# Designs tried in a protein design run: designed miniproteins, single chains, continued (4). Part 11

Each design is a single chain, and the fold is of that chain. pLDDT is the mean over its residues in the fold that is shown.

## One batch from the design tools (miniprotein)

Design m12346
Fold by ESMFold2-Fast:
Structure m12346 (fold): chain A 59 residues (1-59)
Amino acid sequence: SVKEEIDRLRAEGKSVDEIEAELRKKYNIKPALPDFWRRQLPESDRYRLLIAEAEKALK
């Protein structure tokens, strides 16, 4: 699952920016917000948004 992949990448010491870049590339995700505005969000909200975007891409 997307959540398990995020957890794995976090365990590898990757930043939220690196995790977002890898998953956006892998799932061909269109970001809901431009990177500048997205980076203003708390890290937890960035992960929630990433999961939601990946789920939309898989449907």
Scores: mean pLDDT 78

Design m12347
Fold by ESMFold2-Fast:
Structure m12347 (fold): chain A 76 residues (1-76)
Amino acid sequence: SMESQKVIEEAEKLKEEMIETLRRTGRELGLPDEMIEMGIAAVEEEKKEIIELAKNGDYKTAKEKLKQLKEQLALQ
């Protein structure tokens, strides 16, 4: 339960940070709103997957996906 909650909290915080970064960077690059919203939708789907894995007790896969998502943010 604690591991599940920790992964869920980390995924939620990371999602918020990524969405804020996408909105800011997309605006700075002059991207269309539609393209920014597509990026946001992709981040929300990744978050849902991580949360479902954590709820199902697959903490190893959830943590690995969370790490990959964090690395993806760092490359932006």
Scores: mean pLDDT 78

Design m12348
Fold by ESMFold2-Fast:
Structure m12348 (fold): chain A 99 residues (1-99)
Amino acid sequence: AMDAAIDAWARRLADALAGVEGVAITARERDPAALQAELAAAAESQVRTEGASPGGRLLARRVAELLAARGVRALVDVSGADVTPDTPLRLTTLSSALP
């Protein structure tokens, strides 16, 4: 089922991001500095899925859940996107000079 493929994708993505302090995962190209600022300002993980496909919402929820279980703060934005397992996602890690 498509849901099984999305869950497998979410698990692979969360495993690849294990050990980072924070990450922004977006379906659209965004300015990395702006994403890092948003992620740094957020006290907790955020999920944005307005206008996303059911698969996009499932992926975003599952990735955020798996990253939270690993202690990774995530900003996941799939708003307005028809996300399938073949959709390229953009990743921006939090690289702060401050602890």
Scores: mean pLDDT 75

Design m12349
Fold by ESMFold2-Fast:
Structure m12349 (fold): chain A 92 residues (1-92)
Amino acid sequence: MEVSQEVLDKVREAMRKSTEAAKEAIERQKEITKKIKEAKKENPNMTEEDLREMYERMVEAYSKLSADEAREKSLEIIEEMKEKVKKKEEEE
């Protein structure tokens, strides 16, 4: 059966939206990775477990919230993790 130009245009648009969503996911991943690297640089005593917890919390925020809300939540997560690491240093 002959495929209409309108059907081809819709398929192209769907592929474009899928590609754009993948690009957005990669960009979010880069932002999260950058924030984690900066937090580790400022707080060298952060363990791999602390960095993993921070990463997982940021990924969850970006999956559930808008980009702007996720950025604000990411800052809150970083501050909470800094406080947790500081308390651990006081104990040991």
Scores: mean pLDDT 74

Design m12350
Fold by ESMFold2-Fast:
Structure m12350 (fold): chain A 78 residues (1-78)
Amino acid sequence: GAKEAIELAEKAIEKAKKGDVEGAARYLIEAAKALGDATGNVTLYMGYVLRAIGLELDGDKEGAIELAEEIIKEAKEL
């Protein structure tokens, strides 16, 4: 649900700030699933999962924080 998506995305931010982009990406995928369940929007969910995988492959810490903030914003707007 929306609350779970926010909590998981906040954990992703903490991992990314510590330089753990792999850990951040894992939390982002789970946050995307929780948001997908809350919205029923499979396309949005899959888009976020693919973005999280790309961020992990690139080691993009800042991008991981940005995606987490986007998921939090989307969940708060439900």
Scores: mean pLDDT 84

Design m12351
Fold by ESMFold2-Fast:
Structure m12351 (fold): chain A 85 residues (1-85)
Amino acid sequence: SRREELLEELRERLEELIEERPELRALLEHTLALLPTYEELLPEEEFIKILEETIEKIEAGEDPVKVLLELEINVALELMRQALA
């Protein structure tokens, strides 16, 4: 599925970033460990959107710390939206 394809692509990109930015290893490994939980908690459409946006920003060479922060914020906002619905 598109979700599985994007999730695998993001995992590969984050693993590549660990090699390029060893100082971010703990943060990157933390995000990698949480991806299965986010997949379970988020609606498929919104999870796909977050995956696509995160991959695009990494590919564009944006600051990984900023990209990962935006990922966590987007997950938190979607969870809050669900709780208020």
Scores: mean pLDDT 85

Design m12352
Fold by ESMFold2-Fast:
Structure m12352 (fold): chain A 81 residues (1-81)
Amino acid sequence: EEAEKLRKELLEAVKKGEDPEKINELFQRYSEVVLRKAREEAEKLVKEGKITPQQAANLETARVLREIGDVLDEIFKIKKE
């Protein structure tokens, strides 16, 4: 999975104390993949007639916020310990 690979690289960079610029670049790439995947899944549900386009936008936002929140929590725990 693209997101899983980027998540691992990001967390490893944080654990190793890599350059903040590199950490930011990995975080941005991870965020882009998360957004794309959330959009793809929401579009699939619209095409299947399960949700409306407006509900799809809400699902995209909720998923992105949750996945980004989870990775930020992991980063915070690494830095705290």
Scores: mean pLDDT 80

Design m12353
Fold by ESMFold2-Fast:
Structure m12353 (fold): chain A 70 residues (1-70)
Amino acid sequence: SRAETLAQAVRELRAAGVPEEVVAAIGEIVYDGLKRGLPVEEIRRRAEERLGPRAAELAAQIMEDVRKAE
């Protein structure tokens, strides 16, 4: 499911030592994007503006993985 894939991605970010504020922000951006049907390019842009280019790549990849999980 999309929810399980997102939850797993969040757990993996925490396990990798990503700061909790960054993990929470990525989860929020991806969750909002899924609810609103936003394209991956928009998710990447939003994450880049808030968290920088590394987090933008992570958020975009998570969005793609979550969409494929349906």
Scores: mean pLDDT 84

Design m12354
Fold by ESMFold2-Fast:
Structure m12354 (fold): chain A 61 residues (1-61)
Amino acid sequence: SAREKLIKEAVKGLKSAGITAESSLDDIITYLLQNFPKELAPVKTREELEKIAEEVKEALK
């Protein structure tokens, strides 16, 4: 799915940037907004964005 692809690409980019599973959700959210604005355009609420960031953080483990 598009979401699975987003998470996989985000994990790769975050690891290259030195961001880990121990990093804050805000750091992950900032990275996502800067690097995946098109993929995140349908996300209407902070709650949805935080759920995506939590899935990315889990995948970083």
Scores: mean pLDDT 82

Design m12355
Fold by ESMFold2-Fast:
Structure m12355 (fold): chain A 115 residues (1-115)
Amino acid sequence: MDAAIADARARLDALARRVEELLRRAEEAAKKGDNETALRYIREALETLAELRDAALEAIRATTDPAVQEELRERMDRVTGEALERISRVLTILNGGDVDAAAKEAKKLLSEFAS
């Protein structure tokens, strides 16, 4: 295994764990009715996802092995998908089960990080 690719995998694993922990804290805050704390953790999770995406894309560009490129892309896509599903659940809690209100809030939050 190339040391640079091993370091990239370790970094992606660390960032994925941080996203999971931030979203766990967001859900706990939402269940306690602490909407501001929950939204802060969601924003921190989205920032960490952006860092994970940039790290994955840098690692993909640094390797010529198509199998490694696909592995890193699949990891990035999986972590992103799981995080967005978790964010949707937290926002639904914050909106008292109103999935339409949660979807509107999710679009506003995602627009902050899509630029």
Scores: mean pLDDT 83

Design m12356
Fold by ESMFold2-Fast:
Structure m12356 (fold): chain A 55 residues (1-55)
Amino acid sequence: EEVSITLSNGKVIKGPAGSVLTVTKEGVIKVDKTGEEIKIEGTEPEEGSRSMSAF
């Protein structure tokens, strides 16, 4: 019942059940219930646009 999100770079981020995962413009994922901040590797936060239409 954990929530999980798979990023375009293949990284998986998990949070406890019912958590809200918020992705910031700087490529940091915040987990609402735990207050954790997880930085996304391989993402260029200032230049997020590459060949993909999303991150």
Scores: mean pLDDT 64

Design m12357
Fold by ESMFold2-Fast:
Structure m12357 (fold): chain A 74 residues (1-74)
Amino acid sequence: TEEFDKALMELHFLLGKRSFSPELKELLLKFLDRAMLASTDPVTVEELKELNELLRNNASEQEIIDFLKEKLKV
């Protein structure tokens, strides 16, 4: 849980400091791989997988932000 919380804080910081770009999306995907491995909660893992699909399917910046705020509470 501590490692997962740290990973979420890093994600929040990245989103707050950078506009959504191909480079940021690549960093977010690498971050999600780490977060999924660190989480032991099935619900959280499923939410992270959903975020991964949004990023890989080139979802809009607003959809990604809404998901993070509503589901991951960042």
Scores: mean pLDDT 66

Design m12358
Fold by ESMFold2-Fast:
Structure m12358 (fold): chain A 100 residues (1-100)
Amino acid sequence: SLEALKNSDAKGRELLMEGEVLDSLGNMYAALGKKLASQGKTEEAIESYKKSIELLKRAIELYKEALKHSDAKGQEAIKKLIEEAEENLKRVEEELKKLE
């Protein structure tokens, strides 16, 4: 979020940029897991979903830390990133549960 970056100090921007990279990677692994599951590659799908969960949880942790380094406008933008990442995490956990 450009708004989150603009309304954060230097430490907040570093945390946000790292969090957004991990969030993007987490979503990529979720998409890979779904594709592998559709191909009957269950073990590989489980591994991809577990990696997605790890990355999304780390992204959420970094976003929560970035809240401490942002003004009110930055905090509202970061809260939206947290909400979106938490919803994506919940979906990935449900997809993983279906394969276990």
Scores: mean pLDDT 90

Design m12359
Fold by ESMFold2-Fast:
Structure m12359 (fold): chain A 81 residues (1-81)
Amino acid sequence: KRLKEDEVEFIAIYMDSASEKRRDEALQTVESKFPQVTLERVAPGMYLATLKGVSQQELEDIRKILEKYSERVAMGFVLPK
């Protein structure tokens, strides 16, 4: 019931409406609060988050953090199967 299945989850994050400064602050805040999350910039304003052993509650907390820094946040779950 807890996500104990050590699955690697990928989340594509797109913050088109945010300024570059706000994007950087959002990502730094996420990384500081969730050390299990690795963020990689794949394109300007687009980031890939790699999650290891992150709970659903932590995913919701991450979304809430991003929403504080950007008026529009798009998050898509990518499961490589």
Scores: mean pLDDT 66

Design m12360
Fold by ESMFold2-Fast:
Structure m12360 (fold): chain A 87 residues (1-87)
Amino acid sequence: MVDTSKYNVEIVAKMSVEEIMEEFGLSREDAAKLRLFAKYLLENKDKPEEFFVKVLEEFFKVVKDERVREIAKQLVENTLGKEVVLK
């Protein structure tokens, strides 16, 4: 199990695709998607929490791998400092 507690949106946005692949055990395609997700949220860090939840919901529509979804959710939760409930 990957320890995601030390990662947030800012940290992942600054990682390379190769670093994300190695750290999280993801394919190149999934690592690239996760990196773009993190970069997009970092560019919008001054937006309200609802924006982060909406972007996470949109990410879940395009990424079906449960492991990648869980990592993305944990990055958002670590960035917001609280649990996120998806509908």
Scores: mean pLDDT 81

Design m12361
Fold by ESMFold2-Fast:
Structure m12361 (fold): chain A 81 residues (1-81)
Amino acid sequence: SMEEEIEKLKKAFETLTKSLIDAVKAGKLTVQQGINAVRQFAAYVKREIEKLEKDEEHKKKLIEEVERQTERAIAEIKKVG
């Protein structure tokens, strides 16, 4: 279902952001590379939510959640540098 696809996107985003934070901590990515990767994937997830979710209020809440996750991930990455 559409709700299951959105849940998969949310879980994939959480998994990816954790992996990117760990990659920066391990020196596999620079701070800037990590930030750019998080922002690019966040933009992708928001575009997919826009396509899948037709309820405007649910859409806004989902996008706000992605933006909060993005800000948290970037803050954690910045602590490494």
Scores: mean pLDDT 87

Design m12362
Fold by ESMFold2-Fast:
Structure m12362 (fold): chain A 92 residues (1-92)
Amino acid sequence: SMEEELKEIEKELEELERRLDQAKTLEELREIRQKLTELAKRTQELLLKAEKEGDEELAKKAAKLLSRIQELLQRANRKEEELRREQERLRR
């Protein structure tokens, strides 16, 4: 069901947020960004399905998850920039 898919996306997002908080390498951040991008696509597809079926409440929840995924992608990008600057500093 769409409700079950929504819950699966929420659980995966929570896992990726924990992984992002613990990430210490550029490789880990690249994997997290790839998974967040895939999760964004799944959430967008769920949003479109909910809109087509007239499930306004599910569509609203999916839209909120999509916003949260976008926030985590921005956080991952910022963390990558910080790690790249740190690596550059350590090489000098």
Scores: mean pLDDT 86

Design m12363
Fold by ESMFold2-Fast:
Structure m12363 (fold): chain A 100 residues (1-100)
Amino acid sequence: MSEEEIIEELLKLLQEMGEKLQKMLDAYEAGDLEKAKAYAEEVLKLAKEILKLLEENPEVKKKYGEFVADKLQTVADVIKKFPELADIAKELEEIIEKIK
């Protein structure tokens, strides 16, 4: 995969993560905690896919890892506001530390 193709895949995963985060917030506002938790787990899964992609492409990680970590930190900070999702927020923080 070219560097450009890897960057395009990273941006797509970040976009999908944003969509799942919005669905999590919508589910919380509707009072559906189980659905909100399921979407938060999908966000965590996407973060793990981003970590794997960066670990498999160390030159891309070196150039863009801090930028990606900053975007993931914004997501983690939103999830941290919900006590019921504390475990998911903690796993996201662990992923962010591996990307930095």
Scores: mean pLDDT 88

Design m12364
Fold by ESMFold2-Fast:
Structure m12364 (fold): chain A 80 residues (1-80)
Amino acid sequence: MTVYQSGSYESPEHGIKVEGSVHLENGKLTIEEKVEGEDEELIKKYLEELKKEIEELEKTEGFDVTYKFEYTHVPKPPAP
C-alpha cells in the first residue's frame, strides 16, 4: 500500500511544535522532523518516544528507516 505522510502537528502540552515529513523511496522510509519548543526537557522526551516508535517500525515492518531529527529550543516571543 502507498504510504506518504507529511504535515505538522503540535503537542497540547507546553506548546511543543513538531513539523514532520515522511518520504518513501525504493522501499526506504525517510522521516524528517523539526521540533521547536520552550522546554528542552519535553523536546527530549518526545525524541526518545519517537525513536522507540521508529525502531519498532523497523522490527515490525522490516523497513529500512532513516531518521533525521532537528530540534530548536526557543523561548516564546515577547507578548505584543
Scores: mean pLDDT 64

Design m12365
Fold by ESMFold2-Fast:
Parts: structure tokens; sequence; C-alpha cells
Structure m12365 (fold): chain A 55 residues (1-55)
């Protein structure tokens, strides 16, 4: 099951879409301005992947 939330970074003011993938134990952070996607392991906090989308 996926939980989708939007958060605003208090440090940078950037808006992130946060997707929690319970079945995969991963969390995806999407920067809504730069379209950078970072995927983290929810158990260890290690970054599993990073990429940039072009609109």
Amino acid sequence: KDVVEEIVSPVSGAVYEVITHEGENTVTYINKTSNVENVFDAKTGLMLSSGTRKV
C-alpha cells in the first residue's frame, strides 16, 4: 500500500511529494520543483536510487 503526502522543507522551502511504499519498505521523495526522485530503504535509511526527470 502506498501513502502519498506533500511536505515543505523548512530549510530550503522546496515542496516534496513523499510516497511511502509499505509493501517494499521504501520511501520515495520527489522534489516538485527540480523533479529529482530519491528512493530510500525505510529500514536502513540508505538511498537506493536517485534520478532526475525532465518535463
Scores: mean pLDDT 74

Design m12366
Fold by ESMFold2-Fast:
Structure m12366 (fold): chain A 68 residues (1-68)
Amino acid sequence: VELSEEEKEELLKELEEIEREGVRLAIDQGPAVAQAAFDARVEELAKKYGFPSGEELLAYYHELLASK
């Protein structure tokens, strides 16, 4: 999957927001609910950006962070 610099920045911001929301959910509802919500949102983002799965999206995200 090829993303523009703008799409990469959007993806990073969306994942940061999902992570922040996951932490909040873990405090309020517990880790199992937080994990399920995180997985669902990551999968949704994967479909939005044309990745086959959330795992592949997260692998790409880690690669972006390593390129900073």
Scores: mean pLDDT 78

Design m12367
Fold by ESMFold2-Fast:
Structure m12367 (fold): chain A 62 residues (1-62)
Amino acid sequence: SLTPEEVRAAARVIARAAVDRGLLEPEQEEEFAERIVERLRGREATSEDVVRAAREVLEELR
């Protein structure tokens, strides 16, 4: 499982990639990353959990 620091790092990488691909506006990058972190807060998370949370948050913002 990932540490909270690793979850935040992964969320930031995914958020930047989403902005670079035009899926998010630059001003949404920070909120997107924080929403991923919030969804996984207080639980053990795998890389698959981070990807799933990112997908769910992206649908909420679109």
Scores: mean pLDDT 84

Design m12368
Fold by ESMFold2-Fast:
Structure m12368 (fold): chain A 66 residues (1-66)
Amino acid sequence: SMEREQQKAHIQKVANELMELGVPEEEIGLKIQEVVDEATSPDELFAKLDELLEREKKRVEKLKEE
């Protein structure tokens, strides 16, 4: 379905962005799986994935400043 395809596309987009930030592939898989397991709706999944990406961007930026 389109909804399932959109979910996969969004997951892939977030995974790619996390890889570009230098997050290890194993860690990316675990973090995304946690979000998928916690989300109770597609809207929540998208929101949590976006929150994960924003959080990791902020974390990586702080590490670069050290």
Scores: mean pLDDT 80

Design m12369
Fold by ESMFold2-Fast:
Structure m12369 (fold): chain A 75 residues (1-75)
Amino acid sequence: MELRRRLARIAVEAVKRQKERLGEVPTEFQTRLAEAVSELVVLYDEGKITPEEAVELLRRRAEQLIEEEEARAAA
């Protein structure tokens, strides 16, 4: 499905940004992104969200996850 590919691209971009900013991508970060993609696909398949909402929600979650890792690195 097109939505799965779009969400996968956003996740790949988030992993790349994390690596560029902090040099490392924790396993937990990758796992949480994969879980978010799966959750949003299920919600879309159930008709609870639109493709546009799914994309926006994943982008916001990815940004939050990167900010959490930056905060941990600063502590």
Scores: mean pLDDT 81

Design m12370
Fold by ESMFold2-Fast:
Structure m12370 (fold): chain A 91 residues (1-91)
Amino acid sequence: SLALLTALLIALSRLSDDQGAALKRRVEELSGIKLDVDPRNPAELALGIAAVVPHLSKEQAAALADEIVRLSGMSEEEAAVLRKLLLAEAS
């Protein structure tokens, strides 16, 4: 989804290198899928996450949304949009 990719790019561009690396590890932990992306590159990380989301359960997608919201410091309105998009793409 272009909408999901755009929302992820905006959120992930706010992350430090350490936060991006932590998010990559969390996505790998939740999905069991290894990401071949540079976590310091928001575009690569966003593409990797977007590719993995269809393989997540609704519960895993919700946990991922919460982690992205926590790390990025996004508003409640932005968080609601991200959660909706992630849950729509998940299994």
Scores: mean pLDDT 87

Design m12371
Fold by ESMFold2-Fast:
Structure m12371 (fold): chain A 88 residues (1-88)
Amino acid sequence: ALEERLLEAAARGYLAGRAMAKEGIPSLGPEAFADAPVSARERELARRAVELLRALAQQEGITLDDDQWLQGAAVVGFYLGYEDALAE
């Protein structure tokens, strides 16, 4: 349910972030990767993004609804993907 959707959102964000860094496509969002295959490595990185978002929400005492969790997971995933691609 929500957990699987969060991992998918983070993974799609991660792929979008990598594409942005490598290809410079500024209008390409996570939704452009909705049908792209997600590897085990990308799912593990997505898990880290979701864990980071949870830690930040807990530290700040913020309660997020499902849509906010999904948006946050995609954004954190995007940032991690962008940074990882630049570090290569």
Scores: mean pLDDT 73

Design m12372
Fold by ESMFold2-Fast:
Structure m12372 (fold): chain A 68 residues (1-68)
Amino acid sequence: SPVEKAAQAAYEAAKPFGGDEMAENARLSAGIGAYHGGPEGLKAAAMDSAFPYNAGREAGTAAYEGAK
């Protein structure tokens, strides 16, 4: 599904910045964000969950593109 693709994209984008913990947080948050706010909610949630901000930006962008 688009949500699963977006969540996986967020996971892959966040992993280099903080390993599995950050990647899992980005994936989970992207999925929750998509459920509540569609593609923009998914992007915002992935960005917020991935620390630091540079990882969040990459995760959010990847999640949004993956949902297409």
Scores: mean pLDDT 66

Design m12373
Fold by ESMFold2-Fast:
Structure m12373 (fold): chain A 99 residues (1-99)
Amino acid sequence: MREEIEALIEEIAKHDPETAERLRELLEKATEEQLPKVLELARAVLAMIRRDFERLAELAIELSSEPITREEALELFREAYANAAESPDSLLARAAAIG
């Protein structure tokens, strides 16, 4: 799991080095119980960067404590991505808020 997260962070770093560093800090502070959340967060960030809204919808459903529809997840992530263009820190904060 940790190695998988590190590989995702390296891929993110090619597009957004600041967000990659932020995710690396979270990974270092994460407990074993939090690793699945960090993994899904890294996947969500990479999906946003790649504009893969279908993958983002799948991840939103997995992160949610309440069942959400695929369409609601896609709308939410499209809005989050549009707002994220304003700041990398804002992208990470909004992705975390979806859990």
Scores: mean pLDDT 67

Design m12374
Fold by ESMFold2-Fast:
Structure m12374 (fold): chain A 78 residues (1-78)
Amino acid sequence: MSAELNEKKKKLEELLSKAREYAKKGDKEKAVEYLREGGKLSSPSESGLLERAAEGVRANSPEESVKAIELLKKRILD
């Protein structure tokens, strides 16, 4: 676990939280945009997880999309 604040990690957390909010509202387009923006700030492996979550948001219900984003936050931000 990282104890220090990093602007990149803080921005990524904010972007993932916005993606979750829009996914919950059913705004799939905005949720996907926030996930992809987070992917640009992430390592290649983390970016792959974010792109998978973006595809999940496009394909699934708001409630399943929120679950996918919460799982993603747990895996990436720890």
Scores: mean pLDDT 76

Design m12375
Fold by ESMFold2-Fast:
Structure m12375 (fold): chain A 72 residues (1-72)
Amino acid sequence: MEELLALAERIVAAANAAVASLGASARLEEAEDGSWDVVAEAPDDAAKEALLAALAAESRRARAEAEALEAA
């Protein structure tokens, strides 16, 4: 599970870098059950949509990398 947390941190950092100019950012917060939630902050709907799109794109890339590693 530590590997998934590291992937989530990488996804969030990459998405934040992509939307930094829009004033949007995401953070990881620990939930009561020990899981991690992604908390998003944005000044407007357009910035929020851009952040969510960046998170989705980075998540797809990370998942493809993880699946390739499992297949190897």
Scores: mean pLDDT 76

Design m12376
Fold by ESMFold2-Fast:
Structure m12376 (fold): chain A 55 residues (1-55)
Amino acid sequence: MKVITYKGKEGEIFTATGDGTLTYTDSKTGKTKTIKVKKGEKIFMPEGTYTLTLD
């Protein structure tokens, strides 16, 4: 399993590089959300830390 971590600005669009699980931690609230993604999927990102774990 390969883990990639990003820090994004509010309003950025993330394009998934492969199938996997994206974990987002909001910089303002500290809340964490986890979503499943597919290669090439474009996801609207609020400001925070994003960790992509590839399958």
Scores: mean pLDDT 72

Design m12377
Fold by ESMFold2-Fast:
Structure m12377 (fold): chain A 82 residues (1-82)
Amino acid sequence: SKLEAVKLQMSEVTADAIIQLRELARKGESPEKLRDILEKTKEEIRSIVENADLDEADRKQLEEFAKQMIKQLEGTLEVLLG
């Protein structure tokens, strides 16, 4: 379905960002640079939601999924900066 395809795209964006954050943290990159990656990824996720051609019910599911992906990214950064 269109919804599942967009969710897969969003999952891949999120997974790639998590890998990048972990690699940069391991290399000793600044907290500011890690926060910049988080903010850019959040903007990309929000853009995916805004550009999705979905009905109202599927759009609500995608918005909830986006919130979960953003929470996962924020949690990852919190652990890396702890």
Scores: mean pLDDT 90

Design m12378
Fold by ESMFold2-Fast:
Structure m12378 (fold): chain A 81 residues (1-81)
Amino acid sequence: MKVEITVPKLGEEAAAELLAAADAGATEIVIHAENGASDAGLAAIAEAVARGVEVTVILSERASEETRERLRAAGAKVEVY
């Protein structure tokens, strides 16, 4: 199943929601996070990807290259507005 999460930034609460979705059997998770992800958010993405979940993060065009690189390194597909 596909799950969508919309937050300004993927922090600890959103990271817990992401992992709960993966535990519930989500096969694809799309995250709208204009300001990217915290370290907790990146760790949650890496864990979900390791479990076989397809994670896509949709960022603002203004997101830094560092933010995009960190999300790709966690295993996420990165798209911009």
Scores: mean pLDDT 83

Design m12379
Fold by ESMFold2-Fast:
Structure m12379 (fold): chain A 95 residues (1-95)
Amino acid sequence: DKAIEEMRRMLEEGASEEELYEFLKRLYREDREVAFEVLREIYRIDPELARKLAEKLVEEGLITYEEAARVTGDPAFAIRAIEEDLAREAAEAAA
């Protein structure tokens, strides 16, 4: 509740992508479930912003593309999860 309220206030005040990402990352360290609820709400308001934030979480190794797809319901993340798994399998097969 407080986290979603704070996120909505940040969006209303024109918070940057970086500020929202740091907020989301802080929430994730404290409570993963709350962070996922906030990301889901951002996706409802601004899907493009939510994709960028989720992409950064994956790039930092905090979540997987599979988790991003489950949280947001975005098919783009499902495709990325398949691409990542194929790349990992190819690298392991080449080693």
Scores: mean pLDDT 81

Design m12380
Fold by ESMFold2-Fast:
Structure m12380 (fold): chain A 85 residues (1-85)
Amino acid sequence: SELREKALERMREAGASEETLAAFEKMKLSETELKILLLQHEGAQNVDDKEKVVEYAEEIARLLEEAGKKELAEEVRKEVEKWVA
């Protein structure tokens, strides 16, 4: 997925660990969900700090919940807590 690859690339640029990137790859996000997120947070992806990576993931969870994918949203939120710990 082109959008998934772009999201992973930006997370890696922001200093995300290999464990964080692997967790993100396990998330079953649609191309549409990734596109909306990237459009909303294009500037944030260029910030080199852990808090912005967490913010990015929280926005993914919010979009998933709005799309009716509550289980996936809960999974993403649990991963966010793990990334901050």
Scores: mean pLDDT 63

Design m12381
Fold by ESMFold2-Fast:
Structure m12381 (fold): chain A 80 residues (1-80)
Amino acid sequence: MSLEELEERFNKAWEKFVEAAKKGDEEEFERAYKELKRAMEELLEHLKKLGVVTEEQVEKAREVLEGLYKKAKEYIESKK
């Protein structure tokens, strides 16, 4: 995959994740999160191969995404 294709996949996955979180649909949200995590991992691995990011930066990005997932999940649960 090209870098451009990886960026497009990440951007689309991010939009789906935000929309699913706003709708409060748990099944859609879990699917969107899985897709987003996969797209992010592929993009970060590509950037690491190019020497643009370090392993430490990749780990921090994973932590940020996990934190966002937890906050969004709490928000969805609060609507029940």
Scores: mean pLDDT 81

